# Designs tried in a protein design run: designed miniproteins, single chains, continued (2). Part 30

Each design is a single chain, and the fold is of that chain. pLDDT is the mean over its residues in the fold that is shown.

## One batch from the design tools (miniprotein)

Design m5015
Fold by ESMFold2-Fast:
Parts: structure tokens; sequence; C-alpha cells
Structure m5015 (fold): chain A 65 residues (1-65)
């Protein structure tokens, strides 16, 4: 369901926000869990590498679910 997808997305972002994973790994993690396609995962990684805040990337992804 969309609610389950949102919860899983929030869990991945929580790991990045707490420093358990680097923010550049958010895209690969979302892709591995089947939450986004390869293009979206690449876009998320690029945004993280360009210094877009994790919170803004999270809101962007959640708004598209």
Amino acid sequence: SEAEKKEKVEDIFRLAESGVIDKTLIGPALLEMGLVDEETAREVTELAEKGVPVEEIKEYILSKL
C-alpha cells in the first residue's frame, strides 16, 4: 500500500538523518527495496551529492508516492 511505502521511505531517511548510512546511499537503498525506479534512485543520489538537504529530498519522494 502507499502507507507502507511511505513508512519504508521514512525509515531509510531516518537511517541517513541519524548517520547510519551516508545520504548518497538513500537512492540505492530505495531502489533495492523496490520503492523507486532506477531513474529516480539516480536523481536522489545526484541531489544528495549536490548538497540538497536530506529533509527536502525526503519531502520530494514522499510527495510522489
Scores: mean pLDDT 82

Design m5016
Fold by ESMFold2-Fast:
Structure m5016 (fold): chain A 71 residues (1-71)
Amino acid sequence: DEEEKRKLEEELKKQKEEAELMKVTDDAGKLVLKAKTEDERKKIADDAAAKSDIRGVEVRDLLLSLWERKK
């Protein structure tokens, strides 16, 4: 069944993307929280987003949101 196969492939892709996103955001998130200036935080978020080919915009937004919540 082509439709069931497609759903399984999409689920696997989402799980892989989430695992990669979590790893990237965890590592970069620590750097964002340690950064003293807003420019440094943006640079860290941009660098992490550039390393994530699939969900770069989401990575950037998540990292900046970590700082927003820490405020």
Scores: mean pLDDT 70

Design m5017
Fold by ESMFold2-Fast:
Structure m5017 (fold): chain A 95 residues (1-95)
Amino acid sequence: SFDERLRRLAKEEAELLGYSDLEKLKEEIIEELKNLDDPLAKELLERIKGKDPDEVLALVMRARLENTEPELSLEERVERLEKQLEEARKKKALE
């Protein structure tokens, strides 16, 4: 399913960025969103309220992708990000 695909992708991105503790990352994301005086951040805070870390990361990624290039479908943005993360992993493995 697409939701499972987003959860997997969000977790892979977090791991590539050096995050091993997803619960801690969730707390950091929530604090950052609370400090933003932005309507989109407030809507995202309501959506992630009471959600598991994996689901929070997926919802944050979805919101980011939807707001970055609205002319592309969400599925096309996910496919592009999957390719970018695969390339990043290959580069890291060669270093």
Scores: mean pLDDT 78

Design m5018
Fold by ESMFold2-Fast:
Structure m5018 (fold): chain A 91 residues (1-91)
Amino acid sequence: MLTPEQLEELGRLQSFYDRHKDELLGPDPSSTETFTDYYGYEAAKILGIKVENPFDDRSQLHWELFLKDVKVPPVPVDMEEVEKIVKEFVE
């Protein structure tokens, strides 16, 4: 069972990605695979699953700054979709 804190972090992750999808995908905003990899990594980390970081040191710092500094209200998350994305990313 997820803690309320984990659920809030997942909701903020979803809201952040919805708002900043184009920036996170870089010059190819149509790349669903890249979006899924970034989302899958961060969601797995929130769920306490050990995964390899797909970001370089600069991308990770940029992402961490956005997560800390952007006051994003949490949105409802589909846990079945989150679990599917995390499973596909880890496997």
Scores: mean pLDDT 64

Design m5019
Fold by ESMFold2-Fast:
Structure m5019 (fold): chain A 94 residues (1-94)
Amino acid sequence: SSSEQLEQQLAEEKEKLTKDYLKLFEEMTSEGVDKEARQRRIMELKLKQIEEIKNKYSSNKALQKKLIDYLNQLTGKAISSKTPEEFRKKVAEG
């Protein structure tokens, strides 16, 4: 159904945003970046993701807002997490 398709699309977009942060965690861990460098890279990824969301969903402001709200929550969880595993757990908990 159309509602099931929308729920699936929202879930897929949220998963994509989460995977981008997991990749960033792997990169930051391998590079041994400090807290200031982590904050900058997280902010850069967030801004890029906001731009992509706005471009992809320019005609659907409600979905755009839901994804940006999720991204804001995701960013907070990323900043408070030390490992990819901890981050995944926080995402799963809501």
Scores: mean pLDDT 81

Design m5020
Fold by ESMFold2-Fast:
Structure m5020 (fold): chain A 72 residues (1-72)
Amino acid sequence: DEELRRLAERLRKAEEVAAKLAGTSPSSVAGGMAMAMLGLSISEALRVGGMSVEEGLALLKEANEKLREEEE
């Protein structure tokens, strides 16, 4: 399905963004590492078929929300 392909591509981009975020935020090492690890885990799970794209997206959104809350 075309929508699943688009979603998978967006997940891959989110993984790259998470890794880049970890590299650019030395003062938030824990948060950056968590995002990078989450992105990699989602990508790997998607490849193996152990996770749905929607589940990965929800996890990424929740982690991002927690990172923003911790900033305050």
Scores: mean pLDDT 62

Design m5021
Fold by ESMFold2-Fast:
Structure m5021 (fold): chain A 76 residues (1-76)
Amino acid sequence: DAVRALIESDPLLRKLASTLPTQAKLRQAFAADPSLAALEEEAVRLAEELIREGVPAEEAAIEAVEWLAKQVEALR
């Protein structure tokens, strides 16, 4: 299981994998309410801004997913 070995050896990949349940929940929320797509655009901008500040792409993606999940929960 090459994917598990890779995740176990890299802390950033391991943390990214931990966001998969949140990503699945967000995908379901977006399918139920397409108006939430505007928040996804904001999450992408947040990730791009973090990358510009020198944050690794995987870490920026994790931050953006966590921010997006928090915004979606606040609207529920």
Scores: mean pLDDT 67

Design m5022
Fold by ESMFold2-Fast:
Structure m5022 (fold): chain A 94 residues (1-94)
Amino acid sequence: ATVFSGKDKTYSKAQEVTLTATQLGAAKGRVYPFAENEVTGEVTLGDPIKAGETVSIKVAAEVGQTWNLYMQEIDDAGELLEPMQLVGSASVLE
C-alpha cells in the first residue's frame, strides 16, 4: 500500500480546520485526497498528489464534529485500486 504521513489534530472551538498529509512513497495509480465530515457526511475534494507532495484541505468544523482525511488511489480508468486509506483527522472537542 502507498505510504502517507498525516496528523490527527484537535481543536477547542468551532472554526476552519486544515487537514494535511504527505505522500511518502510511489503509488500504483493516481492519488486523490478527500475530506469527509463524520457527523454530516459532507465531502470536500483535494487536488491529486504525487510522491513527496503534501495536500491541505480546509473545512469548516463545528463543536463535536470530526473531519477525516482519506487517500483514494485510482487507475487510468477511474477505478479504485485499493481500499481508501484514512491518513489524518481534525476534531473539534465538546
Scores: mean pLDDT 84

Design m5023
Fold by ESMFold2-Fast:
Structure m5023 (fold): chain A 61 residues (1-61)
Amino acid sequence: MMQTPLELYKQGKKDEALTLLKEALLLNPHNLLAWMEYQGLLKQEEDKTALLAIEKEVLEK
């Protein structure tokens, strides 16, 4: 079964979760499923700096 970014995050694999999310959004910035995973991670994270950096990089494309 393919791991989603949110599933990896819940397993404690935060860096892997952020990497998968970034790759998915860079490949297709209109991927609604990836944006839903992004919103899920935003709700879990107190420090949103890495997630906001991913969003900025994707939107600047």
Scores: mean pLDDT 75

Design m5024
Fold by ESMFold2-Fast:
Structure m5024 (fold): chain A 100 residues (1-100)
Amino acid sequence: MEIKEEVKEEMIAVSETEEEIVISRKVTVGDHEIDIATILKLTREGDKIRVELHILVEDVNTGKRWSRHEVLTVDSREEALKIAEEEIERMIKEAIEELK
């Protein structure tokens, strides 16, 4: 069909879906308390999800901090959560190693 409708009304339904997930964890290592704050901002873009991942790891006893900010694209919310969990675990291990 040649141009019969130049603007589709369903274009109003094509919008980005945003979700923010906040994850807080606490790990005790010896006499050190390690606080982990993670923020995931999910924006749906077509068939993919754009993820803004912010992780802050803090040794409450020393005030030492480690931070990570990453932007990535995933296929699902579940994949985003798995990547965040893996990165959190990596940062916790790095923090513990630094406390030796």
Scores: mean pLDDT 69

Design m5025
Fold by ESMFold2-Fast:
Formats: sequence, C-alpha cells, structure tokens
Structure m5025 (fold): chain A 95 residues (1-95)
Amino acid sequence: HMAKKVEIKIEHLDEETVKVTITITYEDGSVEVYEFVLEKKKAEEILKKAGEETAKKFGLPLEMSEEESEFSEEEKEELTYEFALKLKELIEKEK
C-alpha cells in the first residue's frame, strides 16, 4: 500500500444523521476524499463491521484486551488504510 496518511472524520448533522469523511493521502501527494451521509445507527453498525473485518484480515483477535498495542506506526497506518477502504465499501453497499 502507498498510503501515507488516512483520516476518518464523523460529524453529527442531527440526532439521526451523521456524515462520514474518509481522507486518504498517498506518498505521491495525491489525496482522495470520500463523503457519506447516513443514519447514525447504520453508521455505528457499519463502523463496527468494518473494524471486525479489518481485524480478521490482519490476523488480529476479534477481542483485543486493553493491552499495549504491539503494532508499529507503519502497521497502524496500514490497518487504518484497510479499515478506511472497508468502511467505504460497506457504506456504499448499504446506501
């Protein structure tokens, strides 16, 4: 993966609606921005599912105890990138 930075922002528009913004910055300086507006409950379920599927893909346990993260900064960036891609996929599928 050639992603340098991944940012996920969640904004509450009202009591039932949220905006999810995924910003991916690549090592070549290119930036991709994806914005989705969806129901809060659906957003929460999709976020949980994306996290679980990302954890499975990287061989992580489904439940991580509150132990110190043994992951390097580079591994955390890779996990965040894959999480962002899965989140985007799941949101587009449900919308």
Scores: mean pLDDT 67

Design m5026
Fold by ESMFold2-Fast:
Structure m5026 (fold): chain A 100 residues (1-100)
Amino acid sequence: SEEKEKFEKAINLLEEVMKDIIDYLKSQGKEDEAKYLEELRKFIVEQLKKAIETHSYEEVKEMLKEVIDRVREIVDRLNLPPEFKAKIDEKLEQIEKLID
């Protein structure tokens, strides 16, 4: 299914975005923030992969949008450099466009 492939790609891109943020936090010595986000990444990815198998694609789309909004809120709280935050926001917008 093209829809399934699209959602699997969206989840993979979301995981890559979260990993980029985690790697950045580790590079800055922010080990506690990196650990928190790593645990959250694992939980979110597992839930979304399960949702693809157990929910409609319309429901998975709404779940992905809610997760993207949550990631944006977390990024805002992490006080990342403006240029890095802008790059992350652009990638999240690309994921939203992919699932529309």
Scores: mean pLDDT 86

Design m5027
Fold by ESMFold2-Fast:
Structure m5027 (fold): chain A 61 residues (1-61)
Amino acid sequence: TREEIVRLTRTPAGRKAAEKIERILQENGKVTDEQIDEIAKETGLSRETVRRLAELIEKER
């Protein structure tokens, strides 16, 4: 939901992950597992959190 995106992006790490996800979706239309791993490593978030955020952002587009 939109509220879940707001909650996940209230932290600097979550916002950075969301910005990277939005850019990837704009360029390629899909976020790969490899890109999820890279974002998780860069932001310190879990792979599960990054994947969930990617799913939510894709659905809201």
Scores: mean pLDDT 80

Design m5028
Fold by ESMFold2-Fast:
Structure m5028 (fold): chain A 92 residues (1-92)
Amino acid sequence: MSEVSDEALKRLADAAIEDGLTEESIESLDDLFLKLQYKILLKKKKGEKKEDILKEVKEEIEEALKKGEISEEGAKKILELLEEFLEFLEKQ
């Protein structure tokens, strides 16, 4: 996870800087991403449906957006990365 998280952090950092986000916002995005990756893994092991997992992930991202911890563009990028991660786990 650390290697993937490092690549995701770099991509989010570059995009967030272009969008005018702070380093604190980027760090919050990375923590959220890691938390949601762990949640996806746990729910998949329990046999939860892909649609239910994705709904929960979207809810967590929406909460972060409402708190002002993440930009709308940052929320989109995290969701996209998590959808790709979930697809990867389904294919495996």
Scores: mean pLDDT 66

Design m5029
Fold by ESMFold2-Fast:
Order: structure tokens, then C-alpha cells, then sequence
Structure m5029 (fold): chain A 77 residues (1-77)
């Protein structure tokens, strides 16, 4: 559990860095992974937040299909 939480934090930091550089596709991918690890850790609120960030950045990258997938994952939590 603690290990999954830490991995979620690490991926969320990488997502933030990618977003700062304007690499929105990479940011979406990192936040998606962060959400998966927070979910494995039992942190539904963290996972929801990460999936919403992933949705935002996938949409900015022009990937509306992935953005909708991430939003649905967030809503189901």
C-alpha cells in the first residue's frame, strides 16, 4: 500500500513537470499512471484527482478519446 502511494506521488510529479514544459501528451500519461497507483493504494480521492488531470492534458494534446476515458474513470470512483 505505502509503496503504491509513493509511486503515485512520483508519477504525479513527473506529470507536473511534463505539463510545465508544454508536453501535454506525456503529462496525461504520467497522471494516468499516478491515478492507477493511487487506486492500488486504496486512495480513491487521489486517483480521481489524477484521472481528471490526465483527462485535461489528454484533451489539450488533442486526444479526446483518452480524455473521455479518464473522465469516466474519475466519475466511477
Amino acid sequence: MQEFEQQGIEYSLQGGLAAQQGNYREAGEYFEKAGEYFLKAGNKEGARMMYRLASQYYRQAGDEEKAEEMEKKAEEL
Scores: mean pLDDT 88

Design m5030
Fold by ESMFold2-Fast:
Structure m5030 (fold): chain A 61 residues (1-61)
Amino acid sequence: MEEEAIEEAAREAAEKALATGKADLVKLVQESMERKGLKVTEELVKRAEELALRLIIEAQS
């Protein structure tokens, strides 16, 4: 459940970054996590940011 929610937050952050051109992935990830009721910790934010960055790279490749 938590892993799935983190993956969804990362996907939403990546989609917003690609659609809007915003570079602040950390903020986008935090906003998505808060919206989903996830606890915003440095470890979870870092994990979601890494997943979002990977998704952006894959979409641009």
Scores: mean pLDDT 77

Design m5031
Fold by ESMFold2-Fast:
Parts: C-alpha cells; structure tokens; sequence
Structure m5031 (fold): chain A 92 residues (1-92)
C-alpha cells in the first residue's frame, strides 16, 4: 500500500508539472504574437476532439480562452484538465 501511494503521488506531481509546462508554452506562444496560428490550428482540428473526452475538451477550451485573451478562463480549464487526469490515475 505504501509503495502504491508513493507511485500515485509521483504520477500526480508529473501531471502537475506537465500542466505548468503547457501553461508556460501557451503564454509564450501568445506573447510572441502567434495566437492567430493557434486559432487556425484549433479550426483545422475541430473534428479531432471527441466530445466525450473530458480532458481533451478542457484542454481545447483552455487554448481557445487564451487566444481570446481570457486568461482567467484559460487557467480554470487547464486546472480542470489536470484534475481530471489526476482523478483518472486514482481509479487505476
């Protein structure tokens, strides 16, 4: 039980670190004036996101909010995606 708890906590930390990296990349791309490129990619890939995939939907909403300049909504959607992944790890 102790080893499984430690492995779960390490996996959760890696998910949080990945979320932080995605946030930093999103901020950097928008700050570089490349929001129009992200918008074009979102439109090109609109049919690639399964509406039943809650993580993919939350990540897409985070990017859409960020390119619209709504950083509060972008943070909330990214945090939702991180929490969904962490919850899925606990069910394994």
Amino acid sequence: SSKKKKELEEKKKKVEERGARLWAELEAVVAAGRAAELRAELEANRDQVDPADAVAVALRRAVEAAVAGDWAAARAHLDEAVELVKAALEKE
Scores: mean pLDDT 81

Design m5032
Fold by ESMFold2-Fast:
Structure m5032 (fold): chain A 85 residues (1-85)
Amino acid sequence: MTYKITVTYPNGSSEEETVTLKPGESKELKSLNATATLDGDTITLTFPLFNVSLTLPVPAKGESVSGTVELPELNTTLTFTVTAL
C-alpha cells in the first residue's frame, strides 16, 4: 500500500515523502533521513540521526495516524503523520 509520511517540526515547518510498502518491507525515506518499516499492523519510523524511532498503527485507506517523539538532547518534539493513500 502507498503511504504519505509527514514530519512536522516545532516551528511549524514540515517535510513529506510518499512510500509504497509491502508487509515486512523496509524502505529508506531519503527526504526525511528516515526508514519506514511495515510489520503486521504497525509502521515503524526510524530516525538514525536522532537515535529515535516511533511505532504507529497502520492507518485505514484515506485515513491518518500521528505520533510525537521528544528529542531531549535537542530540546525539541517531532510530530509524525502517516496517511494511507
Scores: mean pLDDT 79

Design m5033
Fold by ESMFold2-Fast:
Structure m5033 (fold): chain A 76 residues (1-76)
Amino acid sequence: SELEKIVEEFEKKAKEALETLDKEEAKREIRRQAKEAYDRIQELVRKGEVSAAEGLEAMMRIGEIAKEYIEKLEKE
């Protein structure tokens, strides 16, 4: 689904940032990518292409991934 693609693309970009950028740059990039993913999901919900519940689930998954990767950066 389009939502799955957005989540997968975000996770890939977050992982790349974690592996390639310094700590503060990686945190900024992960947060920026999460916002872009949220905006894309919210547009799909507004257009009626996905349900509000499906959009919320996808946004929650993005938030969980972002939190996990930021926590990994803070431990290093």
Scores: mean pLDDT 85

Design m5034
Fold by ESMFold2-Fast:
Structure m5034 (fold): chain A 99 residues (1-99)
Amino acid sequence: MSIEPLDVTPAVEAALEERALEVEEEVERALAAGVHPIAITTVATFALLGAARGLLAHEDAPEAVRRAAMEAGEREGRERGLALAEAAVAAEAARLAAA
């Protein structure tokens, strides 16, 4: 599919790509610091999904509004990701204990 709503603004795609690279950097540093891989990748994934949803909901809004929406969406995503990461780490520990 070549034409999607996401293709309307190259600036929105560039902003998401830039934020994804920043989050990948955070993930690499967290992994190097010994943070659980499932935890950090889960939080990062939901943070980026939240940011993308915020940008998409306000793609034709002024830049300041789009940035605020992206930041709000990312915070909401991080909160959801953190709860899921906690459950995922517990599930992994249970599997390892059963082996």
Scores: mean pLDDT 76

Design m5035
Fold by ESMFold2-Fast:
Structure m5035 (fold): chain A 60 residues (1-60)
Amino acid sequence: SEELEKLIKEINELLSKIPKDKQMEYFQRALDEAAKKDYKSPIEFAKDVLELLKKYGLND
């Protein structure tokens, strides 16, 4: 899916802007939080991961 590919690209670009020592921690935290919900599609899951990463990167 083109939409999913765009979301993955945005996630990778956002992670590259986070300090390297925090990238894995924030990514894992976002994955764990998103995994608590049932999603209709991989696209919805990826959107939630992206939004959580934005939240972590802005509030740290």
Scores: mean pLDDT 76

Design m5036
Fold by ESMFold2-Fast:
Structure m5036 (fold): chain A 67 residues (1-67)
Amino acid sequence: MEEDLKAFEQQLADTLAYLEKSDDIELIRATRDRARGLADQLAESHPQAAALLREFAARLDALLAQR
């Protein structure tokens, strides 16, 4: 379980790094919206994963605000 959370956190970090280099605003927006939706679905069953997704979505919001 802890290894799965670390792998998930790393996948989110890699995705963020990729999107920070992307000029595709619609892709960044779609990814943010998907992350928020998934966080809501996981809030009761996997609260740590939901928290990581909310932080990821907040970082994507900040990225969109710079563009």
Scores: mean pLDDT 82

Design m5037
Fold by ESMFold2-Fast:
Structure m5037 (fold): chain A 75 residues (1-75)
Amino acid sequence: ARGTVFVSKSWSTDDMSKINDTLEELAQKYPEDRENLRRTGAAIVRAAELGDEDVVVEGDEEAVKRIQQTAEEAL
C-alpha cells in the first residue's frame, strides 16, 4: 500500500542523517522492500531540496510511517 509523508524546510543535516539511518534499518528488516525504501528516501531528499514547507511524498505505507516518525523525532 502507498502512504504519504510531510517534509519540512527546517530539516538539518542531522535530521537527514537520521532519516538515512532509518531507511538502512528498514532495508535490513525488509530486504524485499530495499529498492522501494531507497526511492522513498530519494524523493524526501528532493522535496526538502526544493524548499517547500508542506511537501507530501508518497511511498510504501509502512516505510512512510516509519520515516514520518523519525522526521517528527528529529524535528
Scores: mean pLDDT 59

Design m5038
Fold by ESMFold2-Fast:
Structure m5038 (fold): chain A 74 residues (1-74)
Amino acid sequence: MSLPPEREIKLAMARMIAGVSRVAYRNSKDPEEQEKFREIEKTALEAARYLDEGNIEKGEELIKKALELIRELQ
């Protein structure tokens, strides 16, 4: 059962992760970091697509994966 506020919040979160990753990509000087930021952006954009299609569970899994990729950069 989908709750509209939950979907909107998760969609905003996914778009925010994608936007931050795009900015990080532009400001990075390391090619390997740039590739990781591109993977994070793509994963977050996929999460947004699933959420837009009504697949909240898949969107949430992809948000979690994007956050894991961010943690790998530490």
Scores: mean pLDDT 80

Design m5039
Fold by ESMFold2-Fast:
Structure m5039 (fold): chain A 95 residues (1-95)
Amino acid sequence: ATAALEAQARQKFQQSLPGFRVLAEAKRRGLTSSSELPEEEKKTLAAGAAAFKQFVALLDQLPPEVQRRLAREIGLELGRLLGVSEAELEALRAA
């Protein structure tokens, strides 16, 4: 069902949030490179990136209207956390 698939996508996005929080904290600390991160934070970032990729794959299985709604909701969440725009999220999805 679409609702169950949407719930799975939301779960994978939630699993990606620790990685985005690492990025937000690095930005707050003024770090210019991910190579400056401790190894545990690098692992958290990598795990978050993997979860986000799984989220995008699940999102692509949803109807276009649901994809658009989730992209906007996630854009707002990440915009608040990282200062990332909806356009930057579209670029991340396309990569």
Scores: mean pLDDT 75

Design m5040
Fold by ESMFold2-Fast:
Structure m5040 (fold): chain A 87 residues (1-87)
Amino acid sequence: MSKEEADEKLIKAGKEAVEAAKEYLALKAQGEDADPAKLAAAALKALGAAYEAALLLKKFPDASEEAKKAAEEGIAAAKEAGLDIPV
């Protein structure tokens, strides 16, 4: 994978993790009115994206600072949402 491809994947995974974590938190805020299937789907999406971001960070330590920051923000968002990332 080229450095450019690695940077793009890190940014994408990080952004997807942030968006999914926000959706998960919004659904949790609905409490008993939250659709359990939507809540589970948002959690899985956030976990998957954050896990991909974490793996890419380990594989490409020489990625751009912008790409690393995006990935780290995604991982942090998932953790702040209470989602355990297996890394």
Scores: mean pLDDT 81

Design m5041
Fold by ESMFold2-Fast:
Structure m5041 (fold): chain A 91 residues (1-91)
Amino acid sequence: GDNLTENAIFAADSALDSLERGDALSAIQNALDAIDSLKDAGKETPELRRLGSELDEVLGKYLRGKISREEALELARRLVPPAARLVKEAA
């Protein structure tokens, strides 16, 4: 529904804002929320599914202490902008 699409766009913008503030955890979580909301709207693409899997792996590694905050932020800077762009394009 339209509300899920609007929620996806809001979460994508929140992910980009968190990334600009250097908050890798919030950036990754908001990007995943954006992808999930778009999936629930029936608009998930193969590229978003791949990015969601990569973001989930980064989040898991960071929460388990397998990567540093600096490494998580570098990966978020690589993955979050294309995820946010593709969410907005598919919305």
Scores: mean pLDDT 88

Design m5042
Fold by ESMFold2-Fast:
Structure m5042 (fold): chain A 70 residues (1-70)
Amino acid sequence: MTLEEAKAAFDEALSGLTPEQRELARKAIELMKKDPNNEEAKDLFQKAASGLTPEQARALSEGAIALASE
């Protein structure tokens, strides 16, 4: 997956989320950018993804990892 593909998949996954879930996902990414091993970021991300289908959760996860890489 390229960075652009990951961003597109992430944006599509975000469109299915509530505003609150989108905020949690963005905060998790910001924390991961500062500390990739931040357990709080992981927990926030899991909470953001908890209501998603497996495909949406996967797209969100892959996109977040790519975006957290810079």
Scores: mean pLDDT 72

Design m5043
Fold by ESMFold2-Fast:
Structure m5043 (fold): chain A 57 residues (1-57)
Amino acid sequence: AAPIPLSEEEQEMITKGKKLIDENPNDVKKVAEGIGLILRAIGNAIQRDLDARRAAA
């Protein structure tokens, strides 16, 4: 089975986060914002996977 699947909204958050990092590598604030978006997307995906596993039991 695949690892935890990302939704379209989560993929967009990761894309936006990566864009902030790639376009502003020397801007610590922008890099931190980008990392924050990526972490939020991953956290949301993990929570959804956990909820699905609980519902399946």
Scores: mean pLDDT 78

Design m5044
Fold by ESMFold2-Fast:
Order: C-alpha cells, then structure tokens, then sequence
Structure m5044 (fold): chain A 90 residues (1-90)
C-alpha cells in the first residue's frame, strides 16, 4: 500500500465527505487529482506526502477511497506516469 494513513474529516455536504491522506512517499498530488477527476474525487495538496481528498460519500466509503487511491498510484507507476517522486539510483 502507498498510503500510510487515511483519517475522516467528516461530511462537508449531504453528498460529499473529506479525508486527510498521508502517503508513504512524496506523490505528485496534482497528477493524481487529474487521474481521479472522472471518479469525482479531488485532491488538495498540503505537502508532498499529505493531501485532503474530497469524495462523493453517496458513492464511496472511506475504505473504498483508500483502495481507489492505492490502485491509481499502482496503475500510474505501471503506466510510467511518474506519480511517486522518488530518488532512485539506476
């Protein structure tokens, strides 16, 4: 899992909730937000490892959002989309 923790911030409307997400590694939050736009999930960057996720609570649970985020990061890595900002030696 690419996610260190996910914490509910509660409902912001009858149809939307927010959570605080902490990643194990620095993530390109803007690129992840663009990938998840079709799911109506948005991310607001706090720092490279922390974001606020806003999601349709009528469609997703907190657990579902965690799995969607992890899958998007896994798929983005597999498709060479550079979603994780890593210092790696070749």
Amino acid sequence: SYISSIESLGKISPTKSQALVTFKEPVDIKKLDEILKDELISLEEIDETTAIVTYPSVSYTLESVKEILNTALETGISESMALIIRGVEA
Scores: mean pLDDT 75

Design m5045
Fold by ESMFold2-Fast:
Structure m5045 (fold): chain A 68 residues (1-68)
Amino acid sequence: GKVTELAERAIQAVLDGNAEEAIKLIDEIVKTGDKETARLALTQVLFAARLAGNDEAVKHALQKLEEV
């Protein structure tokens, strides 16, 4: 679905080192998904961000997980 596609794009942005694009896509996940779907997608993005060492994406994903 749309949220899954947003999560895949956010993960790719994280792996590419594009923090700006990753943050934008994280915000789109929160806006687009219901609470359960958004939480799952954000958790996947957070895991990828931690593995990549993308501290900006980690911080943003954690903040949005607390808001969802």
Scores: mean pLDDT 84

Design m5046
Fold by ESMFold2-Fast:
Structure m5046 (fold): chain A 85 residues (1-85)
Amino acid sequence: DLAARLAEAQARADELSTEGAKVNRERHKLILEGYRKAKEDPENAEEILAETQKKVEELGTKSNHLSAEYDRAVAEARRLAAELA
């Protein structure tokens, strides 16, 4: 039971790490696309960059949440490993 719970906590941490990498890639993509769109439409550049910033901030919040869940999963795994030892 403890071994199964440890495996689940480790798998959860791996999943959260993968999701975090996806969110970071999407944030980078949004920044690049925002700057490109602002260059193509300089008359609306301020609005485009403001919208890009909002989306980046939303993904930043999501990244922070995933990091907190990852830390909890790692802490759970460490606690279970100590109980198993």
Scores: mean pLDDT 87

Design m5047
Fold by ESMFold2-Fast:
Structure m5047 (fold): chain A 68 residues (1-68)
Amino acid sequence: MSEEEKKLVEISKIVADVVADYRAGKITTREEMREYALKKAEEKFPGDEEVIELVKRSVDLAWRALEA
């Protein structure tokens, strides 16, 4: 697996984790979901601007789907 594919897999896991937390009632707002996801991303990929931007975009898409 390439480094790019590894990053995408970890980003997918982060998004899945915050969606699961939302479904469990631990996260109630879009801002909380974003903050939790960004915290996890920074812990795994400190200073990786590309990962941070991908996580932000992925969380925004996931939140939109949850509100539909």
Scores: mean pLDDT 81

Design m5048
Fold by ESMFold2-Fast:
Structure m5048 (fold): chain A 93 residues (1-93)
Amino acid sequence: MEPPPGLTPETYASILMLIVLGEGEFNRMVAERNKADEEVIKEIEELIRQAYELKKQFNEAIANKDEKKVKEITQQMLELSDRLREIDKRLMA
């Protein structure tokens, strides 16, 4: 995956991790405040758990200079972001 102009693959992935983790924690707070179904809260918690696992793998990939793994993690972060966005739409309905 090609990063936006002016960003390295590493900085792009780091920005996506911050966005995904922030959106996940925010969606969790909104779901708990709005007394959303327990299944929705558990879905959000699982996505947050996956994001933290990807953060761990990203740190390992950077330490190992594994450019292929950084790109794979970036793609997985974008997929998590899309799933969190769908949950946000459900919470705002």
Scores: mean pLDDT 79

Design m5049
Fold by ESMFold2-Fast:
Structure m5049 (fold): chain A 83 residues (1-83)
Amino acid sequence: APREAELRARIDEVEARIKKLQKTADELGIKSSKLVSLLTAAYLEVIAARWALERGDYETAERHIANAEKLVDEAEKLLKELS
């Protein structure tokens, strides 16, 4: 179904953003417990979104994706402030 493919693409995009932020922080030697907490929370939301998708619960998956996107936005802002 197109809906499942769209939600999977959004999850993959969020995971890619998490990995990019982690790599950037590591390369810059940035140590921040707040950044780690935001990225960890975002990753847990991604896991929850994937589980909801596998059971066909698109509404729950979309909520978790939206939560992850918000957490990644906050992490990006924080990383910019710490850079």
Scores: mean pLDDT 90

